# Designed miniproteins, single chains, continued (5), part 106

Each design is a single chain, and the fold is of that chain. pLDDT is the mean over its residues in the fold that is shown.

## One batch from the design tools (miniprotein)

Design m19934
Fold by ESMFold2-Fast:
Structure m19934 (fold): chain A 57 residues (1-57)
Amino acid sequence: MTVVTELSLATFRAQAATVAGMARALADAGDELEVLLHEDGKVTRLTGAEALALAEA
């Protein structure tokens, strides 16, 4: 099952640890995380692995 979360880039940066925790927990359960980042009217889709990499950068 895919869990989708939508947030602004600023909120993503502020909640990076929470997003990383969600990505790991969902992967452990056999589920997938998808993050939709909103920036100036543009939406970028990230997989859980991509969101985790961005959160740790």
Scores: mean pLDDT 78

Design m19935
Fold by ESMFold2-Fast:
Structure m19935 (fold): chain A 89 residues (1-89)
Amino acid sequence: SALEAELAEAALREFAEALASTGRPEALAAAEKFREAAEAAAAGRWEEAARLEEEGAELAKPALETDPAVREAVAAALARTRARAEAAL
C-alpha cells in the first residue's frame, strides 16, 4: 500500500540521516546506500530497495562494530522508526 511505501521510505531515510550524522567515512558510504534504498522504496522498486539496504548494512558494519557514536545514532533511528510504525498501525 501507499502507507507501507511511505513507512519504508521514512525508515530508510531515518537510518541514512543517522549514519550521515556521525561523519565517519564508512557510515557516510552506508548513508548513501540507505538514501538510494529509500528512493527505490518510494518508487515501488522493492527488489532494488532490498539490495541497496543489504549493501548499506554491509558498509555500516565496521563502523557499528568499532564506534559507539554510530551505534547510538542507529539505535535512536531504530527507536524513532518503531514509534512511527506503532503510531501508523
Scores: mean pLDDT 81

Design m19936
Fold by ESMFold2-Fast:
Structure m19936 (fold): chain A 87 residues (1-87)
Amino acid sequence: LSPELEAEVDLGIEAIHAATLKVAIENNGDKISLEDLKEARELLEKHRARVDEIAAKYPELQPGVDAVRALIDEAEKLIDEVIEKNK
């Protein structure tokens, strides 16, 4: 694959990670430990950093980057809401 096409594939993988984690938290948030929720939050920050690296290298992929960032933001917000409810 060309480097640009590999970057698009990587963005797709990051989108799948964020969406899958969001669905898992939505279905099981009340059964997930605070420790695991915090770990999931840290994992999303690592995925955000990877998306930021792609954005820096391939500015032409900005629409895809914006879409993935929105998915990460949604997943992070959901985790934060579940953590807050479990105080």
Scores: mean pLDDT 83

Design m19937
Fold by ESMFold2-Fast:
Structure m19937 (fold): chain A 96 residues (1-96)
Amino acid sequence: NPEELERERQRLLELGKRLGEKLFEVQDKLVEIAEKRPEIHEEVVEKSRELDKEGREFVKKMLENPEKRLELIEEAIKWEEEKLKEVEELEKELFK
């Protein structure tokens, strides 16, 4: 169904944009923490590497399961939202 495929494509583009915006929010927060506390740079780097590894696994799942791509990108958005909360909690602990 060409109309259904086009709707899925448009949904993928919208979700991709939203995922990118959430990725930028997490990255910007990590940079902010590192700039305010250079002495904890190693903890920020470790957290960044952890997020990169997990993000790569989401990309791999999307590539291996194209029929589930919409579901997986929505899962990735929720994952980014949870990681933002984890980064904000890390900031609170480090800035006590």
Scores: mean pLDDT 76

Design m19938
Fold by ESMFold2-Fast:
Structure m19938 (fold): chain A 81 residues (1-81)
Amino acid sequence: KEELRERLLEKLRELRELARELLDASDDRELILRAIAEILRAIGDEWELEKFPDISEEELRRLLERAERLIAELREELARL
């Protein structure tokens, strides 16, 4: 459980870093900012940081999978730029 939690935090950090790289690479900042805000909000709402210690291992795995998919999507967008 603690290991899964740490992996999720690492993936969220990677997601934020990729989002920042996209913002730096594109002049279309408003569209990218909105997309990033929606992605981070979706993870934030599902993650419920205040309830993180009470989240089941199954829920942590689900959040980790979602974060990994979003990272892959952001990497593809960055590579396309």
Scores: mean pLDDT 62

Design m19939
Fold by ESMFold2-Fast:
Structure m19939 (fold): chain A 78 residues (1-78)
Amino acid sequence: MADELYKKGIEALKKGNYEEAARYFHEAARVYQEKGDYEKSAKAYRLGAIAYEMAGNEEAAQLYRDLADAFEKKAKEK
């Protein structure tokens, strides 16, 4: 389940395994998106951006922030 991938991301983040955390959050976001849960998808991409920022990967962090913003907008669509 996407919730399990999300929890694994949190565990990796707590251990300082930032790139692994970002990958789990990306996988969770994709599964949430496929189910139409754009709010949870955006949240997962947001945490992935934080993980990449902490890893020093500024390019990936910005990409994930842009993805989070896009899915937040989808979640708020009229």
Scores: mean pLDDT 85

Design m19941
Fold by ESMFold2-Fast:
Structure m19941 (fold): chain A 89 residues (1-89)
Amino acid sequence: MSVTIPADGKLTAQAAAEALEKATGKKVRILVVFPIVGTDEAIAVAELEDGSRAGARLTLQPDGTLRLEDVEIEEKSMREVALEDRAAR
């Protein structure tokens, strides 16, 4: 799912956090943004309020909006998911 939010012509940690919160529906606790040198793109990695991790590609568009793409949420490792499924049975 792609999300677009207004940004003041800058790719900031605040704008990245707002985009991830809008895409995931969860609050961001920790955020790291990795700019892609020579581009208007960055990779954002966040820890959400429930302890899950989210990653996304950010693109600062010519109109000053920030576009969020390739949103991936990893709430638990595959091992932890298997353990929780076993406990729920």
Scores: mean pLDDT 67

Design m19942
Fold by ESMFold2-Fast:
Structure m19942 (fold): chain A 86 residues (1-86)
Amino acid sequence: SLAAEQARLLELEAREREELEARIAEFREELDRILEASVKALEHAVKAVVARKEGNEEEAKRHLELTREYNEEENRLQAELEAKRA
C-alpha cells in the first residue's frame, strides 16, 4: 500500500539524518583535535617567551621544541582531514 511505502521512506529519511548527524559529530571532533594542537603550540610558544625573559634558556628551548612538535601535529591532522574530504 501507499501508506506502507510512505512509512518506509520516513524510516530511510530518519536513518539518513542519523548517519549525517554522526558524520557531522565526527568532523567536529577532528576539527577539535586540530584546534587542540594549535592551542598547545601557542601555549608553549608563550611559555618559551616568558622563560627567555626570565633568563631560563633551557626551559625556553624545551618549550620551543614542544611548539614545533605541536605545529607538526596540527599540520599532519590538517593534511589528513583535507585528504579525507577530497
Scores: mean pLDDT 87

Design m19943
Fold by ESMFold2-Fast:
Structure m19943 (fold): chain A 66 residues (1-66)
Amino acid sequence: MKEKIEKLLEETTKELAELFKNKEPLSKIAQLVAETAARLRALGLSGEEIGKLLQEAINKAYELAK
């Protein structure tokens, strides 16, 4: 479970970083975030955990996109 969550977050962070680097529209970013949230929820995470992990992934992606 933990490994599966970690892999999903790594993939999402990488995809978010590409979207930020390419100046993609906010709608594409929001869609990826929503899809990842749904997948994390399916893995049994709480809303609080999902929010924290997504915030971490977004922050990391933004730093990688600089």
Scores: mean pLDDT 83

Design m19944
Fold by ESMFold2-Fast:
Structure m19944 (fold): chain A 111 residues (1-111)
Amino acid sequence: DNEEKQKQLQKKNIEESERNVEKSREYYEGAAKDYAQVKADKNATQQQIQDVAGYRAQAELNYQEAEQLLLEAKNSTPETTVENSKKIEEKYKKTEDYYQQAKKIRDQSLG
């Protein structure tokens, strides 16, 4: 009974983490698109291009770290899966924050 409950909890944490990693990917792809648009914009300042490049790079890093944590969670104990699930949620939120910062600069450069 207890082992079955732990396995069910692990499965639910992995499913939620898979959704959070996919959202992180979407935010990273959004930041990459925003970077490409700002870089191509003749009205963008050098500072705006550098800032969006930085946000894109941070979004990519957090997404890659979330993927690695998910891979580890799938091959680990239920306790490690819970810890990694929490870390994946933190990486997802950071990727979203960096995407929003990149989007803000894109919107400013486009007017």
Scores: mean pLDDT 88

Design m19945
Fold by ESMFold2-Fast:
Structure m19945 (fold): chain A 64 residues (1-64)
Amino acid sequence: GMDKKNKKKKEVEKYSKKLAEEAKKNKSIAPKKVRELTEKGFESSDEESEEYNKGAGEAIRTAS
């Protein structure tokens, strides 16, 4: 079944794919997004937010 956790993982994948496409076109967008996401994520205190941003940041770095 779909859980909140599963939904977050799906969002991370969607974000990484979208970022990869933008990176291919601009070649400069990905690095900025990685830094911005990391900073915003680390400012959050929620476990869910931290886990989500950590996964998203990792996926983005891989895509970059």
Scores: mean pLDDT 57

Design m19946
Fold by ESMFold2-Fast:
Structure m19946 (fold): chain A 62 residues (1-62)
Amino acid sequence: SGASKAGAGAALAAGGDEAGGRVGARQTENSGGDFKEAREGAEIGAKGDAQKGARLASQAAM
């Protein structure tokens, strides 16, 4: 589980995601389908941060 370390990261991610994720999610949902693959390639560079968040969230969920 690793709840102690992952929990801290998950809490911060949840807080940030709540505010920024709402607006970002709407824009992506509205017009992100067709450009999803293209953007995914462009976001490969920044994927490191996303993977870090996903890892912590996964451990916290366990």
Scores: mean pLDDT 41

Design m19947
Fold by ESMFold2-Fast:
Structure m19947 (fold): chain A 83 residues (1-83)
Amino acid sequence: DPRLEELERLLEEAERLLERLREAVERGDVETARRLAEELREVIERAREELERIELPPERYTALRLRLIGLELDAELLLRKLE
């Protein structure tokens, strides 16, 4: 399923960006953290758009949507540490 493969790729990219964001926040690197958060937000937005275009069973859709919400929440919580 090409749509599902693209969504999984975007989710992997988002998880890698979140890890890089965490590392930047722990170092107090505000400029790098801000840039990574912007990139992460763009990837999550693309993943959300792809998710809305895929016909999935309700349980699979809900699981992927919750995963995206979790990524957004984790990024917001990390950025709050820089305030």
Scores: mean pLDDT 85

Design m19948
Fold by ESMFold2-Fast:
Structure m19948 (fold): chain A 60 residues (1-60)
Amino acid sequence: SAEEAAARAREAAAGMSERARQALTAGKYFSAGGSYEEAARLAGVDRETGRRYAEQGARW
């Protein structure tokens, strides 16, 4: 599921900067079928920042 993809991404990104971890988590959640709003909430950012993070992280 999207939540499981995000959880795995967070574990994989444990050594990365906070911004990079948020972007990767949001991106993998979105790629797994989650919405931008849910990705933003999961990363702890506003919807617009979450959208940018999701697009960046999905490309990784």
Scores: mean pLDDT 71

Design m19949
Fold by ESMFold2-Fast:
Structure m19949 (fold): chain A 86 residues (1-86)
Amino acid sequence: MTLVLVFKGMTDEQKKEYIKYAEELKSKGYDVEVEEKGDELKITIKGLSVSQVIGYVLRGIGLGLDGYKVEIKFDGDTTYIYVDLS
């Protein structure tokens, strides 16, 4: 499965932290792509199991419960999690 994480409203410090997370996943053998545009960060992770994707969905739900704007979309083998941190 493919997971696409889209964050917006990020500070430069927050983007740096999440880019380090993406680099850590690459070091663990995941196929990870990072795309930056202004205050928006897009991280694409390929080759995840269903259980791993569920784990990320639960984290996204947790951010929504904390008051952030979170949207989760499913499109075939791809899961999209949009998070607005502004």
Scores: mean pLDDT 81

Design m19950
Fold by ESMFold2-Fast:
Structure m19950 (fold): chain A 67 residues (1-67)
Amino acid sequence: TEERRQRAIKVGKEVAKKLGIPEGAAVAMALAAAGLLSRETAELVARSYGLSKEEIEKAYKLAKELL
């Protein structure tokens, strides 16, 4: 579980760098892609960082591909 969480965090940081979005938003979407956070909660976190619907979808897809 902890190893899976650490991998999701690393993936989230990579997504943040590749898409130029806040790390907290990208990590939340990566945690959702890994099944460690609900998508609804992750999207709420990402929206709190000011991400658009398009940015959220791109972050989720990229995180899922990198996991």
Scores: mean pLDDT 84

Design m19951
Fold by ESMFold2-Fast:
Structure m19951 (fold): chain A 62 residues (1-62)
Amino acid sequence: MVGDVYRAVVVVPRSGPDDLALREGDLVRVLEEVSPDTVLAQRLADPSAVGRVPKSALEPVP
């Protein structure tokens, strides 16, 4: 989980200042699990973009 790359399976809108907005197909690296339903993730295409993402919006990339 932490350190692994995930792909967004849906569009994730930014709901708050600490949230990361994603388009479907965006790749992110999980930095931390902040709750059972939410992770702190970094966008691979833009490593300066870090924020919270729902785990349900992500699928693992092997």
Scores: mean pLDDT 79

Design m19952
Fold by ESMFold2-Fast:
Structure m19952 (fold): chain A 68 residues (1-68)
Amino acid sequence: SLEEKAEELKKEALKAAEELKERGQLTPDTASMILRLVEQELRKLGVPEEKIKEVIEELRKYLDELLK
């Protein structure tokens, strides 16, 4: 389902962010890049705009915590 694909992409993005943090490469710029790429991929998959917004806001909060 689209919900399952959105959740999988979210998990992949979180894993990528954690790997970047381990390498000392997680910055506001790379975090913004992750958010943009996820938004583009969700839109390409045909995920509804309301769900895209929800996923992006969740990821943004998680990335903000990782950047602290």
Scores: mean pLDDT 84

Design m19953
Fold by ESMFold2-Fast:
Structure m19953 (fold): chain A 61 residues (1-61)
Amino acid sequence: RRSLSEEERLEVAALYLAGLSQREIAERLGVEQSVVSREVRRIEKLSEAELTELIVKLVKS
């Protein structure tokens, strides 16, 4: 997939925060590593507030 759904973005965030490599995340989700790399870069650029919101969504979903 070129674009991740909200569900897939939460999965990437969960796996990345759990310490999985970008390759492992890509294999697990069935997406290209480049897609995971873009999402990981986005997560790394999140503010503290935005990261907290993402974690809340992960816990609630």
Scores: mean pLDDT 75

Design m19954
Fold by ESMFold2-Fast:
Structure m19954 (fold): chain A 58 residues (1-58)
Amino acid sequence: SMAEQLRAQIRKLEDERLRLAKELAENISDEVKSKELIEQIRRITEEIERLRKELAEG
């Protein structure tokens, strides 16, 4: 179903965001790298929120 596909996509994005968050923690003192990682995490979070809204709307 569409709902199952959306849940699978959300899970994949949450896993990627967790990976990036761990990388951010390891690179917190690197100003350039941390800013790039924060931006990537922000974009993934926006995509997760978009997909969650689609899932909620049916």
Scores: mean pLDDT 88

Design m19955
Fold by ESMFold2-Fast:
Structure m19955 (fold): chain A 92 residues (1-92)
Amino acid sequence: MIKVTVTRYKDGKESTESKDFPTEEEALEWVEEALRQAKAEGADEIRVTIESPSVQTSNNLAVRVLRIAEAMGLRLVSMSQEGGKVTLVFRR
């Protein structure tokens, strides 16, 4: 299972959603929708945390999320990794 957490920050308010996925494709589809909604709502910052028992799976998914975010015009401001947990932070 892959756990993805998306945290949105707007006007000093935080909103967090987490979901578990059996596949990278399902996780990616959900993250793309979450990023699109956050951008449409005018979020100041978006944090995406990807957790998997496979470091390779988390890294592959993180790269794909980064490409989608960049295509949406979001800027990566930080990235951190602790084993199979990868955190990406984006701003407008």
Scores: mean pLDDT 87

Design m19956
Fold by ESMFold2-Fast:
Structure m19956 (fold): chain A 68 residues (1-68)
Amino acid sequence: SSEKERLRKELLRLIGEILRLIGEILDLELKLKSAEGEEKERLEREIKRLEEERERLLEEMRELEKKL
């Protein structure tokens, strides 16, 4: 049905966003390994923000999967 196709496209979009966030988190974690002082604190805050965003998208994805 057209509804299942719409939900599938939305699911793929969410998966893409989640993968992008995982990549960004990994890049920041790599930078964090050599960071000190204020830069370290900034990176830790940014990583936490992105992890919280990832968790929200994962929850949204799980709810969409239940409708397929």
Scores: mean pLDDT 87

Design m19957
Fold by ESMFold2-Fast:
Structure m19957 (fold): chain A 98 residues (1-98)
Amino acid sequence: LEELTKDAKSVLELGVGEGRNAEIVLKNPNLERYVGVDINEEALKKAAENLKLEDVEESSRPGVIRGTKDGVPVSLIQADGEAFLKDAEKAFDVIIRN
């Protein structure tokens, strides 16, 4: 995982769960943006806690948690991964599917 994302500036993770993979991804010093998607809102809340996100803001849109990790913007979005990917396909350097 670290080897796959070490040179990525933007990462999308489908099925973020509790943020285990996101912890590794966010250690990448080249990372400029991370977006995690999961259909389970409780999993996203746990991911935000486990990642220890800073400056956490609840979006005006339901099911979106935003924060930062070591200055990197992090968005956690409650959505169907396949539906989200249709709109995001070319916006990320690396896409992780769990």
Scores: mean pLDDT 76

Design m19958
Fold by ESMFold2-Fast:
Structure m19958 (fold): chain A 82 residues (1-82)
Amino acid sequence: MDEYERVKKEILKLIEETKKAFDEDDLAKQEEIITGNEKKAQELLDFLRAARVPGVEELEEEVNKKLEENKKKYEEWVKAKS
């Protein structure tokens, strides 16, 4: 229970930080935050999936959709960077 709540909060925090990074003009920090947070969110999602915790299924779908959006934005951002 405590681990589930902690992991869920961490995943949501990483997704929110990724959105904040896109809003910042610091290109170097944007790249590190986007790639690092996306990787961490995926690892935490995999952890919950492996644990087969009740109620995680909806969280998995929500996180996967947000990660897909972030990946598309990141790819466009990287192309624009050079």
Scores: mean pLDDT 69

Design m19959
Fold by ESMFold2-Fast:
Structure m19959 (fold): chain A 61 residues (1-61)
Amino acid sequence: MNEDEIREAILRLAENPNDEKAREELKKLYKEVMGDTPSDKELETIATVVRRALEERERRR
């Protein structure tokens, strides 16, 4: 599985946490890699963590 595809899906969800399509794409990719489907709560946690990391990176410019 290509890690870049997972990263792009996570970034899309972090930028738009209410993006249903991005959430569905991330669920599909996560299941293919991990063999299990993440819960909606787990996806929200992932999106929150990534969003915070993106905000921190922007502030370090």
Scores: mean pLDDT 69

Design m19960
Fold by ESMFold2-Fast:
Structure m19960 (fold): chain A 90 residues (1-90)
Amino acid sequence: MEEIEVDPAPPEAYSREEYLELARAYVARAKADPANRVRYLTLAALYLSLAGLDGALLREAMVALQEAALTGDEAAGDRALALLEELLAA
């Protein structure tokens, strides 16, 4: 159980803190596995939304993720990562 593999189980009655921990885990996975980072950052953004974090910064991160997914642009992926880290830093 050294390896942390977080499965996006159906959203049950998780606390805000639990959603934030899931978002942090997926951001960490995105940093460790750049080839799959758009997927992991998209999951992190979902959990941040479920934690009650919304608004302009999360929306900007989602736009950057869509750009990265459609174009493969690493700069858009980097921007999305930075924006999601800002949301987690609070």
Scores: mean pLDDT 76

Design m19961
Fold by ESMFold2-Fast:
Structure m19961 (fold): chain A 65 residues (1-65)
Amino acid sequence: MEEERFNAILDDAITLAESLNDQEVVNALREAKEKGLTRDEALEILRKVAKNPRFRKAIEALFEA
C-alpha cells in the first residue's frame, strides 16, 4: 500500500520532469523506481541531479506530501 502510493508519486514526478525536458531528473527517477528505492533514497538522488533549485523544490514537495 505505501509502496503503491510512492510509486504513483514517482510516476507524477517523472511526468513533471519529462514535461520540463529535464532528462537527467527523468533518468534518475526512473532508476529509483526500477531499483525500488525508498522515498529518502530517491530524494537524495534528486537533490544531486536536479540542478535547477526551483524545479528541485517542486519535486521535493511531491515526495514530502
Scores: mean pLDDT 74

Design m19962
Fold by ESMFold2-Fast:
Structure m19962 (fold): chain A 59 residues (1-59)
Amino acid sequence: VPSEKTIENVLRNAGVSEEKAKKAGEEGKKAGDESKKNGDSELTIMEKVSQAAADTAQK
């Protein structure tokens, strides 16, 4: 699972504001950790991280 800072930095580089990128990193990490605990594949974990981060960044 990517770190919160890794997700935050990717979003900041894509032009998302610092505040939204930080929250998206936190939510993406949570979604990834839950997916990993459920035994999901690495691809599924990354999809869950990306979806949660994108949803949070758009709010």
Scores: mean pLDDT 79

Design m19963
Fold by ESMFold2-Fast:
Structure m19963 (fold): chain A 87 residues (1-87)
Amino acid sequence: DPVVEELKELLKKAEELLREAERAVDQGRVEEAERLLEEADELLDKARELLKKIEDPEVKFELEVEIGLLEIRRAIVRRMIEKLKKK
């Protein structure tokens, strides 16, 4: 399924960007972390749009869970960036 393959590729890229953003946060690189987070946001938004095209309910549910976990991770990174900006 080419839509599923495209969506999985977007999720892999979003995960890598979030991993890089976490490293930037650990190093106090606020501007780099914000840029990486914005790039991850764009990919996750695209993944949400592609998810709407998935007709198989089992595959859709599995991908929805994967997107949800990355969205939670994104929220944690965003919180860490905000905490750094206040110091």
Scores: mean pLDDT 87

Design m19964
Fold by ESMFold2-Fast:
Structure m19964 (fold): chain A 59 residues (1-59)
Amino acid sequence: NDEELKELIKKALKKQIEEYNLKELDKEDLESFIDAFLERAKEHDIESTREALLKFISE
C-alpha cells in the first residue's frame, strides 16, 4: 500500500543521508520529496521498486 511504500522510501532516504553525512532536509521538504518519489514509483513497476527499497534498507 502507499503508506507502507512511503515508509520504505523514508527509511532509505534517512539511511542514505546518515551514511554520507549529507545535510538533512527540512521535514516539509523531506515529505514533499517522498511524495514526489512515491508518485514517480507508481508510474513504473511498483513491486520491483518496493523490493529494491527493502533490499537497500536491509543491507
Scores: mean pLDDT 70

Design m19965
Fold by ESMFold2-Fast:
Structure m19965 (fold): chain A 76 residues (1-76)
Amino acid sequence: MSNSEIVRNLMEAIAILQGRPVDEEKVEAFANLPEELQQKAVEEAKEVAKLVGLSPSKFETVEGAKEVLEKAAEKE
């Protein structure tokens, strides 16, 4: 799975958790970001997953990304 796919799943999960439609402009903007910024976002997301005791592979799906974000919000 590419970094852009992981970021897409994360953006969709955030939209679902906020009860809003996916911000398609932001999803497209993230896909067009420099690779370095996409990698940084993915690394930070993986660190959050580790902090809540979940596998970084959760970000391979929108459902998994949502689970990580929900647990991160509860822990802090």
Scores: mean pLDDT 76

Design m19966
Fold by ESMFold2-Fast:
Structure m19966 (fold): chain A 56 residues (1-56)
Amino acid sequence: MEAYKNYIKRLEDEIKRIESILPSLTPEERQAAQQTLDVLNKNIENLKKYIEEKKK
C-alpha cells in the first residue's frame, strides 16, 4: 500500500511542476502540457480508486 501512496505523491509532484511552468509556455506548449496533466490526473484517480477498493 505504501508503494502506491508514494507513486501517487510522485505523480502529484509532477503535476505541480508542470502547473508552475504553464504561465511561461506558448499556447501550443500549454495544450501539450494540459494533455499530460489530464493523463497524470487520470492515473492518480485510478490509483485512488484501487486503494479505496482495498479498504473493503
Scores: mean pLDDT 79

Design m19967
Fold by ESMFold2-Fast:
Structure m19967 (fold): chain A 99 residues (1-99)
Amino acid sequence: EVSKAKGPITAAVLKDGKVIARGLAVVSEDGKTVRLFGGVEPSFIDELKEGLEVDVEITVSDGKSTLRATGKGRIKRVDIHGNIADLELELSDVKVEKL
């Protein structure tokens, strides 16, 4: 399970198949919320607001295995400083695969 994985967790936020934000992530204990801290695509800064629905890809590796979780996300909180964002997303329809 991604929320219990050992090692760094990363996430990407996508709109229409395009990555609009990506960085380090923290997944809640219940797996229903992800917080992302990282870079934002400049053309999408004005679109990253509470209520925006996006696709989310979460990846974690411990050097032996990689887990990828994909699903829908809804932005609950956004804080942007330049091209760096601190995002909180509510996850739904999450599917996990082992790479």
Scores: mean pLDDT 78

Design m19968
Fold by ESMFold2-Fast:
Structure m19968 (fold): chain A 90 residues (1-90)
Amino acid sequence: AAAGEALQAGRVAFFLGDYETALKHYEEALKSDDPLVRAQALLNLGRLYYHLGDKEKALKYFEEARRLASQVPGAEDLVEEAKELIEKIK
């Protein structure tokens, strides 16, 4: 699906240091009808903003990712990852 493809493209761009392209792909992934894809996009947006030095936006996105993932069956690992990132930055 296009939104899942956007999530993977965003991860590749982030790995290559192309943060502007990563941001655009993650924002596209947020349009997904799949709450798991949206939760992963929120978590990755948090990581992106943390890398850019915006801790306030990073915390906001990690908390949104945690809340959304907690409503998705089978997303327990994503919930724990978001909690760990919140504790690390807080």
Scores: mean pLDDT 85

Design m19969
Fold by ESMFold2-Fast:
Structure m19969 (fold): chain A 72 residues (1-72)
Amino acid sequence: SSEAERLREFIERLRELLESIGASREKAMQLLDEAEEALRKGDTETARRLILEAMELVAHDPEVQALGEELV
């Protein structure tokens, strides 16, 4: 679905931001891996929750906050 594809693109962009800002957030990266697995199984609800949980771990970063506005 277009929703699953959009969430996967969001995961990839968030991963790039984590690397770009020098934030080695291993737990956030693990949550994004789990979100991709959920998307492969067609579970967009679980994927969305995992993405939001990953974002909360780095919520103080302005670039992450701006990306979050695109998800809404």
Scores: mean pLDDT 77

Design m19970
Fold by ESMFold2-Fast:
Structure m19970 (fold): chain A 83 residues (1-83)
Amino acid sequence: RAAARQANEDAGLVATALLDNHAAGRGTPDDAQVAALVEALRAGDLEAALAVVEAGRANPLRSEEELSDYFNRLSAAAAERAA
C-alpha cells in the first residue's frame, strides 16, 4: 500500500541519515530529540524527522546502542503508520 511504502521509505531515509552522521563521526539525536523524531515519523512528517537527525549532528558521538534504539523506534513508528 502507498502509506506502508511511504512509511518504509521515510524510515529508510532517516536511517541512512543517522548512519551517515555516525560514519562521519557526528552525533545522533538525544532522548528528547528521539521522541520528536518518532512523533514526526508517525505523523508522516519526513521534513521534521530529517531536521531532528540534522540537529543530532551537533551532539557527541556516544554508542552503537543509541543507533540500535533509534532503528527499533523507527521500525515501530513505520509499522504503526502502515496499519
Scores: mean pLDDT 73

